# Designed miniproteins, single chains, continued (4), part 68

Each design is a single chain, and the fold is of that chain. pLDDT is the mean over its residues in the fold that is shown.

## One batch from the design tools (miniprotein)

Design m14506
Fold by ESMFold2-Fast:
Structure m14506 (fold): chain A 75 residues (1-75)
Amino acid sequence: MSEEEVEAAIERAREFARELAERAGMPEKAEELARTLEEVVRAYAAGNEEEARRLNEEAMPALEELMRAAAAREA
């Protein structure tokens, strides 16, 4: 993964986190989720697949909570 590809992936992750947190009514969670997703992208870029998997597993509960909250607000 090139530096340009890493930057693009991080930007996409930040946009996703912001939109999800806003839809969930928890904008304060956007930065925290974005940081976690950025760490996953950087771990993949460094070739550290085990670290990327661990960070992705850590991100899942927060992602799931925000998705559930967003669905409840949009229902």
Scores: mean pLDDT 79

Design m14507
Fold by ESMFold2-Fast:
Structure m14507 (fold): chain A 71 residues (1-71)
Amino acid sequence: GKKELEELKKKLLETEIELGVVEVEIGVLKTILKRYPDDEELKKKLEEKEKELKELEEKYKKLKEELEKLE
């Protein structure tokens, strides 16, 4: 029903916002690493954020596919 569609759209929007935040965080970390290329802690943080981005992209894809099935 309409409520199910609206709830799914809300989850999709929340995931899009999370994706945008993580992409910005990755961009910042990559910029800092250009200045400090041997910083192992920053490299580890970048790897963790890239993993988080991949998980969020998979979640977004699943939510989008579910939305398309309801439309």
Scores: mean pLDDT 84

Design m14508
Fold by ESMFold2-Fast:
Structure m14508 (fold): chain A 89 residues (1-89)
Amino acid sequence: HLAEGERAFAEAEEALAAGDEEAALRAVERALEAYAEAAAAIEDPRKAAILATGAAMRALGLALELKDPEVAERVVKAALEAIKRFEAA
């Protein structure tokens, strides 16, 4: 669900502004899951890959704003796994 993914990214940005990095991580994970579900519903694998990669890149951008390196690493790991699911062999 694309709208759910957008809402989850907005929640992550609000959590970062509040200094709650653990809440930001949870919101990013929900956003990546929602975008993965949206991408899975797309029959065109190129369009699915673009959608999933775009969401992963947004998650990586948010990781740059994180002060806790362990939380940042968890976000990066989640984003890279999202990209790998749609990588062309």
Scores: mean pLDDT 78

Design m14509
Fold by ESMFold2-Fast:
Structure m14509 (fold): chain A 80 residues (1-80)
Amino acid sequence: MEEEIKELLRFLREGLERARAARTEEELEELRREAEKFLIEIAEKLTGKKIESAEEANKAILEILKSNLELVKKVREELK
């Protein structure tokens, strides 16, 4: 749980930096595909269930983050 949340927040930070550096539509599309794959993998690790779509992964991740808000705050502070 804590390690998966750290991995998620680190990925989001690095993804945001890469998105800011992206200069073509193709680069943004590659980032989107990488993000979808990563979100599905993290959602599966966090839930222990098979996740079939990026939308399902996003819902599962948000639900877990809302349920573990104090842990998310702790991890976010550690990554600064």
Scores: mean pLDDT 76

Design m14510
Fold by ESMFold2-Fast:
Structure m14510 (fold): chain A 73 residues (1-73)
Amino acid sequence: HMKGVKLTPEQREFLKELGLTDEEIEYLEKRISSQSAADRFIDELRLISQNPEARQEYLDLLRKEVEERKKKE
């Protein structure tokens, strides 16, 4: 029944520490259709997190995207 890519526990914890909920992470998992895409996504987020301002902008953008998907559903 599971389709898409399931993030590793460590990747999920990282996203939760950034303030994402389990629901938001589930939406991201459905969008990510390959392991390499998941790894790239997390890697980029790690690089961005070295700059607190860039990290906040990125997270705000991600949350906006998740909210827009929920509105469509």
Scores: mean pLDDT 73

Design m14511
Fold by ESMFold2-Fast:
Formats: C-alpha cells, structure tokens, sequence
Structure m14511 (fold): chain A 94 residues (1-94)
C-alpha cells in the first residue's frame, strides 16, 4: 500500500540520517552516496505525501548540522530527528 511504502521510505531515510550523524568521519565519497540515496527516497516520498517528504528533509538537515558542527549537541539533534519522524508517521497514518 502507499502508506506502507511511505513508512518504509521514511524509516530508511531516518536510519541513513542517523548513521551519517553518528559517523561524522565518514569519507566524502560515502557521504555523497548516502545523500544521493536519501535524495532519491525523498523524491519517491514526495510523490506519495509532500508534507512527509518535507519532514524527512528536516531530519536530514538536522543530521547535516551535526556533521558540519562537531560542537553540536548530537543527543539533542537525535531527539529532534525522532520528533520529526514521529510527526511524519502521524501524517502518514491520517
């Protein structure tokens, strides 16, 4: 179903974003591959639900903030990613 597909895409985007946040020393090539994978999943998600896609973009931006700023509170960023994820799940389940 479209809801199951959206949930799967959202979960996969979240896992990649968290992996990038937890591995800031990831190579530039690996990071580019992860970002390309996320971009493809966001475009697929956008075709199903644009609001959910925007929330997913928010999760990715939070992960990138943590990578760009090594002094950033990664625990707080993870909590904010989880909040965006929960909001997106609620939007899908409407």
Amino acid sequence: SMKEEALKLLEEIKEIALEMLENPDMSDEERQKKLAEIAKKIEELKKINPKVANLAKGMVHLALEGIENPEADKEKLKERIEERYKEAVKEIEK
Scores: mean pLDDT 87

Design m14512
Fold by ESMFold2-Fast:
Structure m14512 (fold): chain A 139 residues (1-139)
Amino acid sequence: DRVERLRELLKKLEEAAEKKIHDEEVREIAAEYRRLVDEIVKEERELLKELDERYEEAKSWDEEKQKEIGRELVEKARRYLKEGLFPVALKYAQYALELGEEEAVEVRKEVLEAIIEYSGVGAQEAAREELERLEEKEK
């Protein structure tokens, strides 16, 4: 899994930075990290473009068809969550919710919880605020 490999490489780079290590091995790790980030970013851009096109198409359909597409987007959000593509999974869940699929709220919470667990402090704080907002709307 490329996302798990990125987390391993990032952890090694953070440990090297704390120890002020700047040798050839650290440079190779940084180069591999950059290559994997570029690959993932390119894949995420294509997936988000396909999603935006599908969502715009869905908005032209009747309410029943919009809910059907919303269910499709929820299934894809769960898949991308498992693959660690959190920004893609989050956007799929957001569009599914906008199409009236209530199950998207639960999937969106799962993605935000994963971001809190696996991301840096700033991303964790933003995800916590959004999760709290979603939980308040259910009350």
Scores: mean pLDDT 77

Design m14513
Fold by ESMFold2-Fast:
Structure m14513 (fold): chain A 67 residues (1-67)
Amino acid sequence: SAEEYTEKGKEALAAGDYGTAAAYALQALSLDPNHLEAMELLAEAYRKQGKEEEAEGIFEKIEELKK
């Protein structure tokens, strides 16, 4: 499920495996494109990789979905 992939991605993020965290977030989003926790995970993983512009784009999408 999207939730299970998001949890695995959070564990990878905590371990410093940012690429793996992003991959799990993308898998979660393939199952549920509007899964806020997966988007937040992807944005954080991108920030940790130094992909600031990509991260900002996802944070903007999250803001749209929250309103």
Scores: mean pLDDT 84

Design m14514
Fold by ESMFold2-Fast:
Structure m14514 (fold): chain A 95 residues (1-95)
Amino acid sequence: MERFKEAKERAEKAIDEATVLINEMEQLLLAGKPIPDELKERARQVIEELRKLHDELVELSKTASPEEGREGAILLIQISVEIAAIDFLLEMDEK
């Protein structure tokens, strides 16, 4: 019970951080500016953390209540979208 709540809070924080990062990267690309190397490194670190949280939430879903399972599924979708968005923005800047 507590373990799922802690994972959910960490996932929500990581998703919020990813959203801020995506907005920063989008604004730079829309302005025709390159994404700084420091921001690219931060983006890779955020993806790594999101992937770890994804794996943890998948494992927790196996023993979760039906309500926790639904909340976990929504978080997994959000994590997947954030990872895909960051990967896409990093690829667009590389060329």
Scores: mean pLDDT 84

Design m14515
Fold by ESMFold2-Fast:
Structure m14515 (fold): chain A 76 residues (1-76)
Amino acid sequence: SAEAERALALGREGDPAAIGPLAALLRHPSEEVRLAAARALGEIGHPEAVGVLKAALRHPSEAVREAAREALARIA
């Protein structure tokens, strides 16, 4: 989707200013968008993203929790 593509583009740009918008996308109704947001946060690799990703480990979606684990492993 266009939203998921934009989320991934923000991750590639690596701007920490994108962390807030990407955190909001973790609550998006589309699973594709939520997964893209988690991946993008991992690609930014900024310490501020660590707190957001740790919170995402408690997300109701197993797929989002797994994406958050993978993103945290990438930052470490």
Scores: mean pLDDT 83

Design m14516
Fold by ESMFold2-Fast:
Structure m14516 (fold): chain A 71 residues (1-71)
Amino acid sequence: MADEAIRQAALVSAQTARDVGRENSGHGLDAAVRSAVRQGADEEEARRAAETAVRLATDQGLSPQQAADRA
């Protein structure tokens, strides 16, 4: 489902940002967005969710799961 693919992109992006830092997570975010698009998600929606999850995980200290759920 597109919504689930978007959530997975957000989750993976947040996890990557937590592990390697936000500035080094760009390749992980792009890969996660591409994976969601291959599963039928809209690229803009997937990218927005991934970027929001990265911000919440890095700026607010939320877990990757919490960041993805709020994205």
Scores: mean pLDDT 76

Design m14517
Fold by ESMFold2-Fast:
Formats: structure tokens, sequence, C-alpha cells
Structure m14517 (fold): chain A 69 residues (1-69)
């Protein structure tokens, strides 16, 4: 995992952790990405969170995913 990838993941986790203050949720997401899980699997887990996020932040999250693909 490159330093740039860590920044992208941290940015996404930061947004999600703001919605869910539990570090455990963010840590699990980060661990999955670090373990080489696919973006498809991560999207499935995040979709519920994204649906709760205002449209502005949803747009930003989608852009991050596009960059990671």
Amino acid sequence: MTEEERKRIGKLIGLLTTIDPSLEAGRRFRARVAAGKTIEELEAELQRRIDMVPEKYREELKKVFDEML
C-alpha cells in the first residue's frame, strides 16, 4: 500500500467516522482495504452509510471510489 493510498483511505474513513463516532467501524473498513478486499465488497458495506449522508458528501465519496478503482 502506497502513502497516497493511505491518504485516500484516511480521507474516506474520516468522513464515515464523522457519521459514526465509533473508531471500530472506521478501523474495520481500513483493515479490509489494507487486506486487499475489493472495492465492490467495500461499496456494499458503505452503501448504507452513504444513503444516510447528505448528497454533497455522497458525491465526494463516489469520487474517492472512482479514484481507487
Scores: mean pLDDT 58

Design m14518
Fold by ESMFold2-Fast:
Structure m14518 (fold): chain A 83 residues (1-83)
Amino acid sequence: MAEELVRRAVEAAREAARLAREAAALRDSDPERAAALAEEAREAAGRAQEAAAEAMKEMPEEEVEAALREAAAEADRAAEAVA
């Protein structure tokens, strides 16, 4: 069910962004926790990218291209923030 893959990609991308922001906030006060959150953010970004790529294989391109692009872009930005 490709629609569920899009939903998973969007949710994972949002989770990655949230974790990345928390990691950045704690970087100076709690570096160990910040590092753990950054790792979680990278994992979430990876899940978002994989789900978006899988959805593109099964969904009508014209209907979901914008949603998949936004999900992938958000995941990529989250990964860049913690890389």
Scores: mean pLDDT 73

Design m14519
Fold by ESMFold2-Fast:
Structure m14519 (fold): chain A 80 residues (1-80)
Amino acid sequence: SEEEIKELEKKLVILESTLGILDAAIDFLRELLARLKADPAADPALVAQVEADLAALEEERKKIKEEIEELKKKIEELKK
């Protein structure tokens, strides 16, 4: 129904906003990691921590993107 579509569209906006925040955080950490790897005096423990944080955020981003795709499919199905 139209009401169900509107409710799913609101959820989609929230997920897309969350994805935007994750993308910004990932970009920041990627730049930080590149700078750390360019510095041979960088703390190896900090490098490892940033790599681990990046991996965790990339996995979270992947899950959010999958949820967005499934939600878009449901919205399209409900349009008919």
Scores: mean pLDDT 88

Design m14520
Fold by ESMFold2-Fast:
Structure m14520 (fold): chain A 58 residues (1-58)
Amino acid sequence: GISDFIRTFAKKGDSESAAIMAEVAVKRGDITPEEAIDLLLEAGNEEAAKLARERIEK
């Protein structure tokens, strides 16, 4: 699902794509903002989590 794509981009170091996919997933109602940030942090990508937070909070 969408969470697997977000994890894949985040683990590869593609922070911007991971953040964009996280924003899309939250806006579609597939995951919560909190779940999106936790997923990116668990994938080891703090930059993607920061970018996703900035995108979702706008």
Scores: mean pLDDT 83

Design m14521
Fold by ESMFold2-Fast:
Structure m14521 (fold): chain A 70 residues (1-70)
Amino acid sequence: ATAEEFLKAGRGAYNAGDYQTAIAAYEKAIELDPNNAEAWYLLGEAYRKIGDFEKADEYFKKAKEINPKL
C-alpha cells in the first residue's frame, strides 16, 4: 500500500463519519511519507472532528511547516 492509497482510504472513512478509521489511515500515510503536508492537515481535521483540538493544532502546525501555503 502507498501513502496515496491510505489518504484515499482515510478520506473515505472521514466522509462516512468514521473519524477513528480516518485517523488510522492518515497515520499510515504519514509513516510512509512523513513530508506529505496534506496527510498532516487531514489528520488535524480528523482530530478536530473528535474534539481533540490540541492534537489538531499540533498537526496543522506540522502541515504548515512542510507546506506554508496550507
Scores: mean pLDDT 87

Design m14522
Fold by ESMFold2-Fast:
Structure m14522 (fold): chain A 69 residues (1-69)
Amino acid sequence: SAAFVEKLQAEAEKLGVTEEDLEKAKELALKYLEAAGAPKEVLEEAKKAKSVEEMAKIAEPYMEELRAK
């Protein structure tokens, strides 16, 4: 859904992303993507992201696939 990316960003902001919290926010984002059924390739790319914004951008190809469904 289109709201998925916004939800992901909201969760990271709610966690108050700091340098140490970024690890937790990243883990949460990956867990959420996996629960949504994101492919392994997307998860790998998200793992390499430096910020929640990058994770959202990486999820975009998957969002298009999910929207088609």
Scores: mean pLDDT 63

Design m14523
Fold by ESMFold2-Fast:
Structure m14523 (fold): chain A 69 residues (1-69)
Amino acid sequence: SKEEIIELLEELKKLVPEELHPLVDEAIEAVRNNDTEKVQKLLLEVYLGAPSEEVREILNKIGKLLKKL
């Protein structure tokens, strides 16, 4: 559901630097607008800016949920 994806994106904000928070916020707006392509692009940018196992795990969960939308 969109609510689960948004909750995971809010959790992602806690794991990434403040500089990347605008990208996560833009991804939340893209989810609300059903723009799954934009979400995927923004999440790739977040991962490239803050690559960690914890970030990767959350992004994988979000990716699985996006495929069901």
Scores: mean pLDDT 85

Design m14524
Fold by ESMFold2-Fast:
Structure m14524 (fold): chain A 83 residues (1-83)
Amino acid sequence: SAEEEIEKAEEYILKANEKLAAGDYKGAAEYAAKAVEYGMRALKLAENSEEVARAIGLVLAGIGLLYEAGLHDPEAAEKALEA
């Protein structure tokens, strides 16, 4: 369901932030990419405006975290997007 994919995306956003705080830019990029993936899955499954908005928000948050990780480790960010 959209809610299950949203929950997974939210978990990956939290993990990406934890990795960024620890200076693990590779781990941050990997989790941020997963947040984008699950946010996009949630968007495809969304049945109402609230779910669409939440899914888009999670995709944008994941992209922002990928961007931040990529400022420190651009190769890791590029590899995470290709996985």
Scores: mean pLDDT 88

Design m14525
Fold by ESMFold2-Fast:
Structure m14525 (fold): chain A 72 residues (1-72)
Amino acid sequence: MALAQALLAGGEALFKGGDYRSAAAAYRRALELDPNNQRAIENLEKVIGKMPEDDPEKEEFVAFLEEAKRRA
């Protein structure tokens, strides 16, 4: 739990700083450690919505979010 919580906190700091891609990566790692972390799911969904449409990594995060929602 501690590592997943640290990743969630780090992702929130990156999100506030406007680094949406790094924030999404942090939330994804938090969900890999704690698949039922509802805050990480919600924050990943929010950050994906703020990522540019032309970001090549956006599609990967969308696919991961859909899988995380099925497991939660």
Scores: mean pLDDT 79

Design m14526
Fold by ESMFold2-Fast:
Structure m14526 (fold): chain A 78 residues (1-78)
Amino acid sequence: SDAEEADRLAVLGVLYFEQGRYEEALEHFRRALEIYEKLGDRRGVATALRLIGEVYEAMGRHEEAAEYYARAEEIEKE
């Protein structure tokens, strides 16, 4: 299912992130985000946004990380 594909992409993104492969982690998390958004899975969307933020933080791109964290928090408020 699409949900299973999104979850698998998120898991693969985490594995790339743990290896320091930040661009590959971002690509997988962005693909997971797109699928969660199409499904209306607000929890999946918020999680993917936070994971993207963590990658930007690890890359030293603190302003971009803050934007993704803010987007995740906004989803979680509703």
Scores: mean pLDDT 89

Design m14527
Fold by ESMFold2-Fast:
Structure m14527 (fold): chain A 67 residues (1-67)
Amino acid sequence: SEEFLKKLEEKIEELEKEIEKIEKEIEKLKKEGGDEKKIKELELEKEELEGIKDLLEAVLNYLKKKL
């Protein structure tokens, strides 16, 4: 359904916003000569969210081809 596709697109957008937030936090910490451990933790969190986003985009693309 079109409603389901819209909800999926909304979830992808939410993930993109969270990824951008983490990227900004990483950049800030790097500029401040910051905590290397915290930077690595944020990079891992970002990688996980990017993986989830990629999966949702693959599902969205599949559904768009079927509808």
Scores: mean pLDDT 85

Design m14528
Fold by ESMFold2-Fast:
Structure m14528 (fold): chain A 94 residues (1-94)
Amino acid sequence: APPAGYSSSVTATVEAKEGETLLVTFDYEGAAPDQTVDFLVTVTYPDGSTETQTVTAKDGKAYAEFKARQSGTYTVTVYAPAGVTPKNLTVEVL
């Protein structure tokens, strides 16, 4: 778990139209030692199917790419290492 007063600022922006790439970008703020931080990014498609990617953040930045194969509501969940609250995003694909 992060120490008291530690803030993780995970900002993810997700924009896509049907048939395009769903790009998830996020920044992780915090003094990390000289180590990379791995995040799990899970997308839930409008049909309820899920896809998960592991992305390695360096200097507090990372991105993941998914195919926006359907129009509708997508849910993106970003999981940091153990003890950090996951971040959820909802994206409408037209």
Scores: mean pLDDT 67

Design m14529
Fold by ESMFold2-Fast:
Structure m14529 (fold): chain A 68 residues (1-68)
Amino acid sequence: SPIEEAREKIEELLEKSNLSEEEKEKFRKGVDRAMETLSKIKDEEERKAAAEWLVALFEQEIKEAEAK
C-alpha cells in the first residue's frame, strides 16, 4: 500500500542517517502518527499523493537534523 511504501522509505532514510537512536525514535513516533492520519483518507489517490509528500517532508527534516 502507499502508506506501507512511505513508511518503508522513511525507515530506510533513518537507518542510513547518522542520527542518534534517540533522535531516530523521535522520528519513528512522528511517522507513526502521520501514517495513522493518512490511513483516515478515504480516497486512494489522495492517500497516495499525501504519502509521497510526507516522504519528501521527512527526508528534508532528517537531512536538517543531520546538519546540526
Scores: mean pLDDT 82

Design m14530
Fold by ESMFold2-Fast:
Parts: C-alpha cells; sequence; structure tokens
Structure m14530 (fold): chain A 72 residues (1-72)
C-alpha cells in the first residue's frame, strides 16, 4: 500500500539520521530494513527527487545537508 511505501521512506530517513555523516548502499539499507533492494531503490529515487537524500558517485546515499536543502 502507499502507507507501507511511505513507512519505508520514513525508515530510511530515520536510519540515515541515526548515523550522521555515514553513507549507505541500497543493498545495506535493504538488509538493515528487511525489505527488497528494488523497494529501497524506488524509495531512494523518490527521496533524492525531493532533495532529502544525496546519491554519491560511488553509489552510496546520505542525508542532504541543511545547505543542500536550502539550495534545492
Amino acid sequence: SNQEYIDVQERIVRLLRAHPGRAFTPEELAKELGVSRSTVQKALDDLEAVGAVVRQPDGTYRLATPAEIAAA
């Protein structure tokens, strides 16, 4: 459901917030959250589109900084 998908997005943000300065691969997030990699990738794509997370060149994702959010 849309609510379950929103919960996955919220869980990703909470996990990244709990680990400030760290970046995670979609595979690491999928393992940690107990959801499929495809679900995590879709959630990360949506979070990146709204500027909540940043995809790094190495394929890892981190929380956007306040400066990056202000620039978006």
Scores: mean pLDDT 81

Design m14531
Fold by ESMFold2-Fast:
Structure m14531 (fold): chain A 60 residues (1-60)
Amino acid sequence: MIEELLKEISKLASEEEVKHIKEEVEKMKEKGVSDETIIRYLEGILEALKRLKEAEKKKK
């Protein structure tokens, strides 16, 4: 569910990134976007964050 995905993202992202993602979710809800679409959006972010973390570790 949406809250579960946000918790998973919060383990990989900074507090600032998590706040931004929560704001986007609220905007999507205000626009009448379905929970399924929001879940897909969050899954995409989670995958992108995992890829970014791996790339940043290689740079460091």
Scores: mean pLDDT 78

Design m14532
Fold by ESMFold2-Fast:
Structure m14532 (fold): chain A 60 residues (1-60)
Amino acid sequence: LGKKVIVTEDYTAKKPNELSLKKGDKVIILEVVNDDYVKAKNLSTGKEGLVPLIYLKAVP
């Protein structure tokens, strides 16, 4: 929720509302949708979408 997190592994979007990620990308969490997915903005690409929470780690 406004937190910056780091992508831990590459992820390719499988649905139109999902966001593709690359390992080391920084993203801002905009909304927690459920236990498995968040809505995030990728700061490297400027794109928004749903991402699996398991690919994200909090930045201290």
Scores: mean pLDDT 76

Design m14533
Fold by ESMFold2-Fast:
Order: sequence, then structure tokens, then C-alpha cells
Structure m14533 (fold): chain A 64 residues (1-64)
Amino acid sequence: MTPEEKLAQLSDEQGRVLAHLVAGYSQREIAERLGISQATVSAHTKRIMKIFGVSSLEELRAAL
């Protein structure tokens, strides 16, 4: 599956979380920027990592 097809599996909110993670924002900063809880950002981050098949944020950035 291509990176573009993996991006298409994300919800709009998960896509926004991914964009901010790639930009280097922390989970706290993303939560504040999107108006959601840090727990929600953490849950979205775990789902994104599963879709991309990575185990760390560094691997996620390298996969994009």
C-alpha cells in the first residue's frame, strides 16, 4: 500500500494530528492547537503508527 493510500485511511482529525507530528509539534501542542485532549492525540498517534507499520515517532517521520 502506498503512503498516499495509508493517508487515505486516516480520519480528518487523524490527518491533522499526523501533519502536526511531521511538523515537529509535541502531543501537548497538538492537543492545544486542535482543541482536543492529549489522550485523544495519543490514541490517534497510535492508530497512525499502526497504519504506517512503525513503532516510533522517528520511524513515522522517516516513512513520510
Scores: mean pLDDT 78

Design m14534
Fold by ESMFold2-Fast:
Structure m14534 (fold): chain A 65 residues (1-65)
Amino acid sequence: MKGRYLLTALEDVPKTGPDDLQMRKGEQREAEVLAERSSGTIVVRDLATGEVYRVPASLVELKPL
């Protein structure tokens, strides 16, 4: 899955590591999806900051921009 997406947090997304994206339920971020891991983790680049984060796919909704 490649491209720009609006990430919407379906639940509070915890920060469990330094590269983990922390979000509150209902928070939205515009991001570029760089990779999907077999564990269900998505690697994204935040379009506002350029920072690269990991986020659990099960806790976010992806809508194409």
Scores: mean pLDDT 80

Design m14535
Fold by ESMFold2-Fast:
Order: structure tokens, then C-alpha cells, then sequence
Structure m14535 (fold): chain A 55 residues (1-55)
């Protein structure tokens, strides 16, 4: 599914990121899954996280 593909991409990004960034990505994904976020909501969370990581 599109959601599963996005989750796989996020884990790939985490696995290829510095440990601090990887932990933040994985925490954000875990929280989104716990809350049952839609694909669109998960994509928004990713956008917000990218903005925070490059600030």
C-alpha cells in the first residue's frame, strides 16, 4: 500500500541517517502508527520532521 511504501522509505532514511536523526525519525513513525495516522497525515509529519532536522 502507499502507506507501507512510505513507512519503508522512512525506515530506509533512518537506517542511513546519523543516530540522532535516525532516533527522531523512528520515534515520529512509531507515534504516527500508534495514533493510526493516514498516509496524508504521515506525509505531513515527515515534512515537519525534515524542516526540524534542517533548521
Amino acid sequence: SPKDRLLAMLEWMAAHSPPENAARIRAAVAEALRRGLSTAELARVLGQLVDELVA
Scores: mean pLDDT 76

Design m14536
Fold by ESMFold2-Fast:
Structure m14536 (fold): chain A 85 residues (1-85)
Amino acid sequence: LEKKGKELIEQAKKAIEEGNKEEALKLAKEVIKVGDELLEKGDYKSALELYKKAMEILDQVGNKDRELAVELTGNLLRAIGGLLD
């Protein structure tokens, strides 16, 4: 999962460099899904790192999906909460 998340992040960076914002957005959503799987497995640190990278990609592509932003924020808070306990 961590390796898969890193590969998706590198693919998203390449899509941004190529001007393919649609592909970068799709890859960012896949990074979030990998983060969700890590969160469910209790790997809070890796989940948090992937969520942070997904946010960076979404900012670069100009994401206007408010629902996605709210969901990502909630999952970030869950990952932080898990790290504190």
Scores: mean pLDDT 79

Design m14537
Fold by ESMFold2-Fast:
Structure m14537 (fold): chain A 52 residues (1-52)
Amino acid sequence: GEESRKEEEKKREREREAVNRYTAAALIGIGDGLSEEEIRKRAEEAEKKARE
């Protein structure tokens, strides 16, 4: 229904935002000279926050 379609659009928007936040956090971590593991951790946390 229309409600389900609207929810699907919001879900896709949140997924794109989560990916964008992940990428931004990873790039910032790389610029800061963090380890690959630390970069991954921060990026994943940013993605999780974007999904909330």
Scores: mean pLDDT 78

Design m14538
Fold by ESMFold2-Fast:
Structure m14538 (fold): chain A 75 residues (1-75)
Amino acid sequence: MEQAITTLIEGKAIIEGLDEEERKKLLNDEEVRKEAIRTIAEGYRLGAETLREQGRDERAARLERMAQELRELLK
């Protein structure tokens, strides 16, 4: 979870050409982290839908659980 959040935020910083200090500020911004968590949770939900369409029910259930855990973290 933390690794995925960090990777998403760092990717954004690289695309925007931010320096190391700005990247550290972005990683510690609570609203930026919450937005990253929402993005990851939605990604897991959509991934689970795709996996169910492919008959990969066990993997889909795992992603659905991860998405739900992330949504609980946002409360």
Scores: mean pLDDT 75

Design m14539
Fold by ESMFold2-Fast:
Structure m14539 (fold): chain A 71 residues (1-71)
Amino acid sequence: SETRKKILRLIGEILRLIGEKFDLELELKKLKSKPIKNKEEEEKIKKIEKEIEEIDKRIEELKEELRSIPD
């Protein structure tokens, strides 16, 4: 059914975003663990933090869309 296909696409997109978030969190942890950071590294930290926030927002939007689908 089209409904089943939509559910699977939403779940797939959520899982993809969770994976992206995990990779970004690992990169962020690695950058933040450095005792000395240059300006470029500080800017990269801010960029990654913003990307994680945008991913979290998108995951929540997709979860809401998934919850709105009638059984």
Scores: mean pLDDT 87

Design m14540
Fold by ESMFold2-Fast:
Structure m14540 (fold): chain A 70 residues (1-70)
Amino acid sequence: MEQQLEDEILYALAVMYLALARNALKQGKVDEAKKLIEEARKIASQITNPELRKQVEEDIKEVEKELEKA
């Protein structure tokens, strides 16, 4: 079950990067938020579980919409 553990760790890491990106946007740090979103996308691409990957990709899209409004 190493693959499941890896996907769970990657999911948690991606969620953390997106939380940091949202915090950066609230502080007006748009360039920092963009870098954090990019890191989350890289992590999402490594998730092999399609349900978890889709969830992270949807979360990324929501943060990207917040970025467009900033």
Scores: mean pLDDT 82

Design m14541
Fold by ESMFold2-Fast:
Structure m14541 (fold): chain A 56 residues (1-56)
Amino acid sequence: TAAYLNEAEANQQQELLEKTREALRKNGYSDEKISEIEKTAQKIMEDKEQQKEMER
């Protein structure tokens, strides 16, 4: 049960990442810049999750 949820969530995240990557590529961004944006987005998400956990 938990494994199915984790797999579905991981697949959804991968799809969003691929979609974002494609949109950025279409706008003329390089693979290197796309990688940087992805890393920055991940850090922001991690920081936000940590803040939520500490709030309660």
Scores: mean pLDDT 69

Design m14542
Fold by ESMFold2-Fast:
Structure m14542 (fold): chain A 71 residues (1-71)
Amino acid sequence: MPVRVTIRVRDAAGRLLSEEVLVAPDWEAAQRAVEARLAEIRARATEPVTVELTVEAPGLPTVRGELTLEP
């Protein structure tokens, strides 16, 4: 069951810095890809950023999450 994850990164002013879409074959692959990407975003952050996650899978309701990453 393919999982689509949209990752949006915003700065402290709410400006969109990046938006990307990851497609993974299953939930385990999606989780690993998101964790790796969040680690990269944190490692490169010079200021706190807000990350919005939207997770879409066939037959399931859309899941949204938001977190703040600090350098």
Scores: mean pLDDT 82

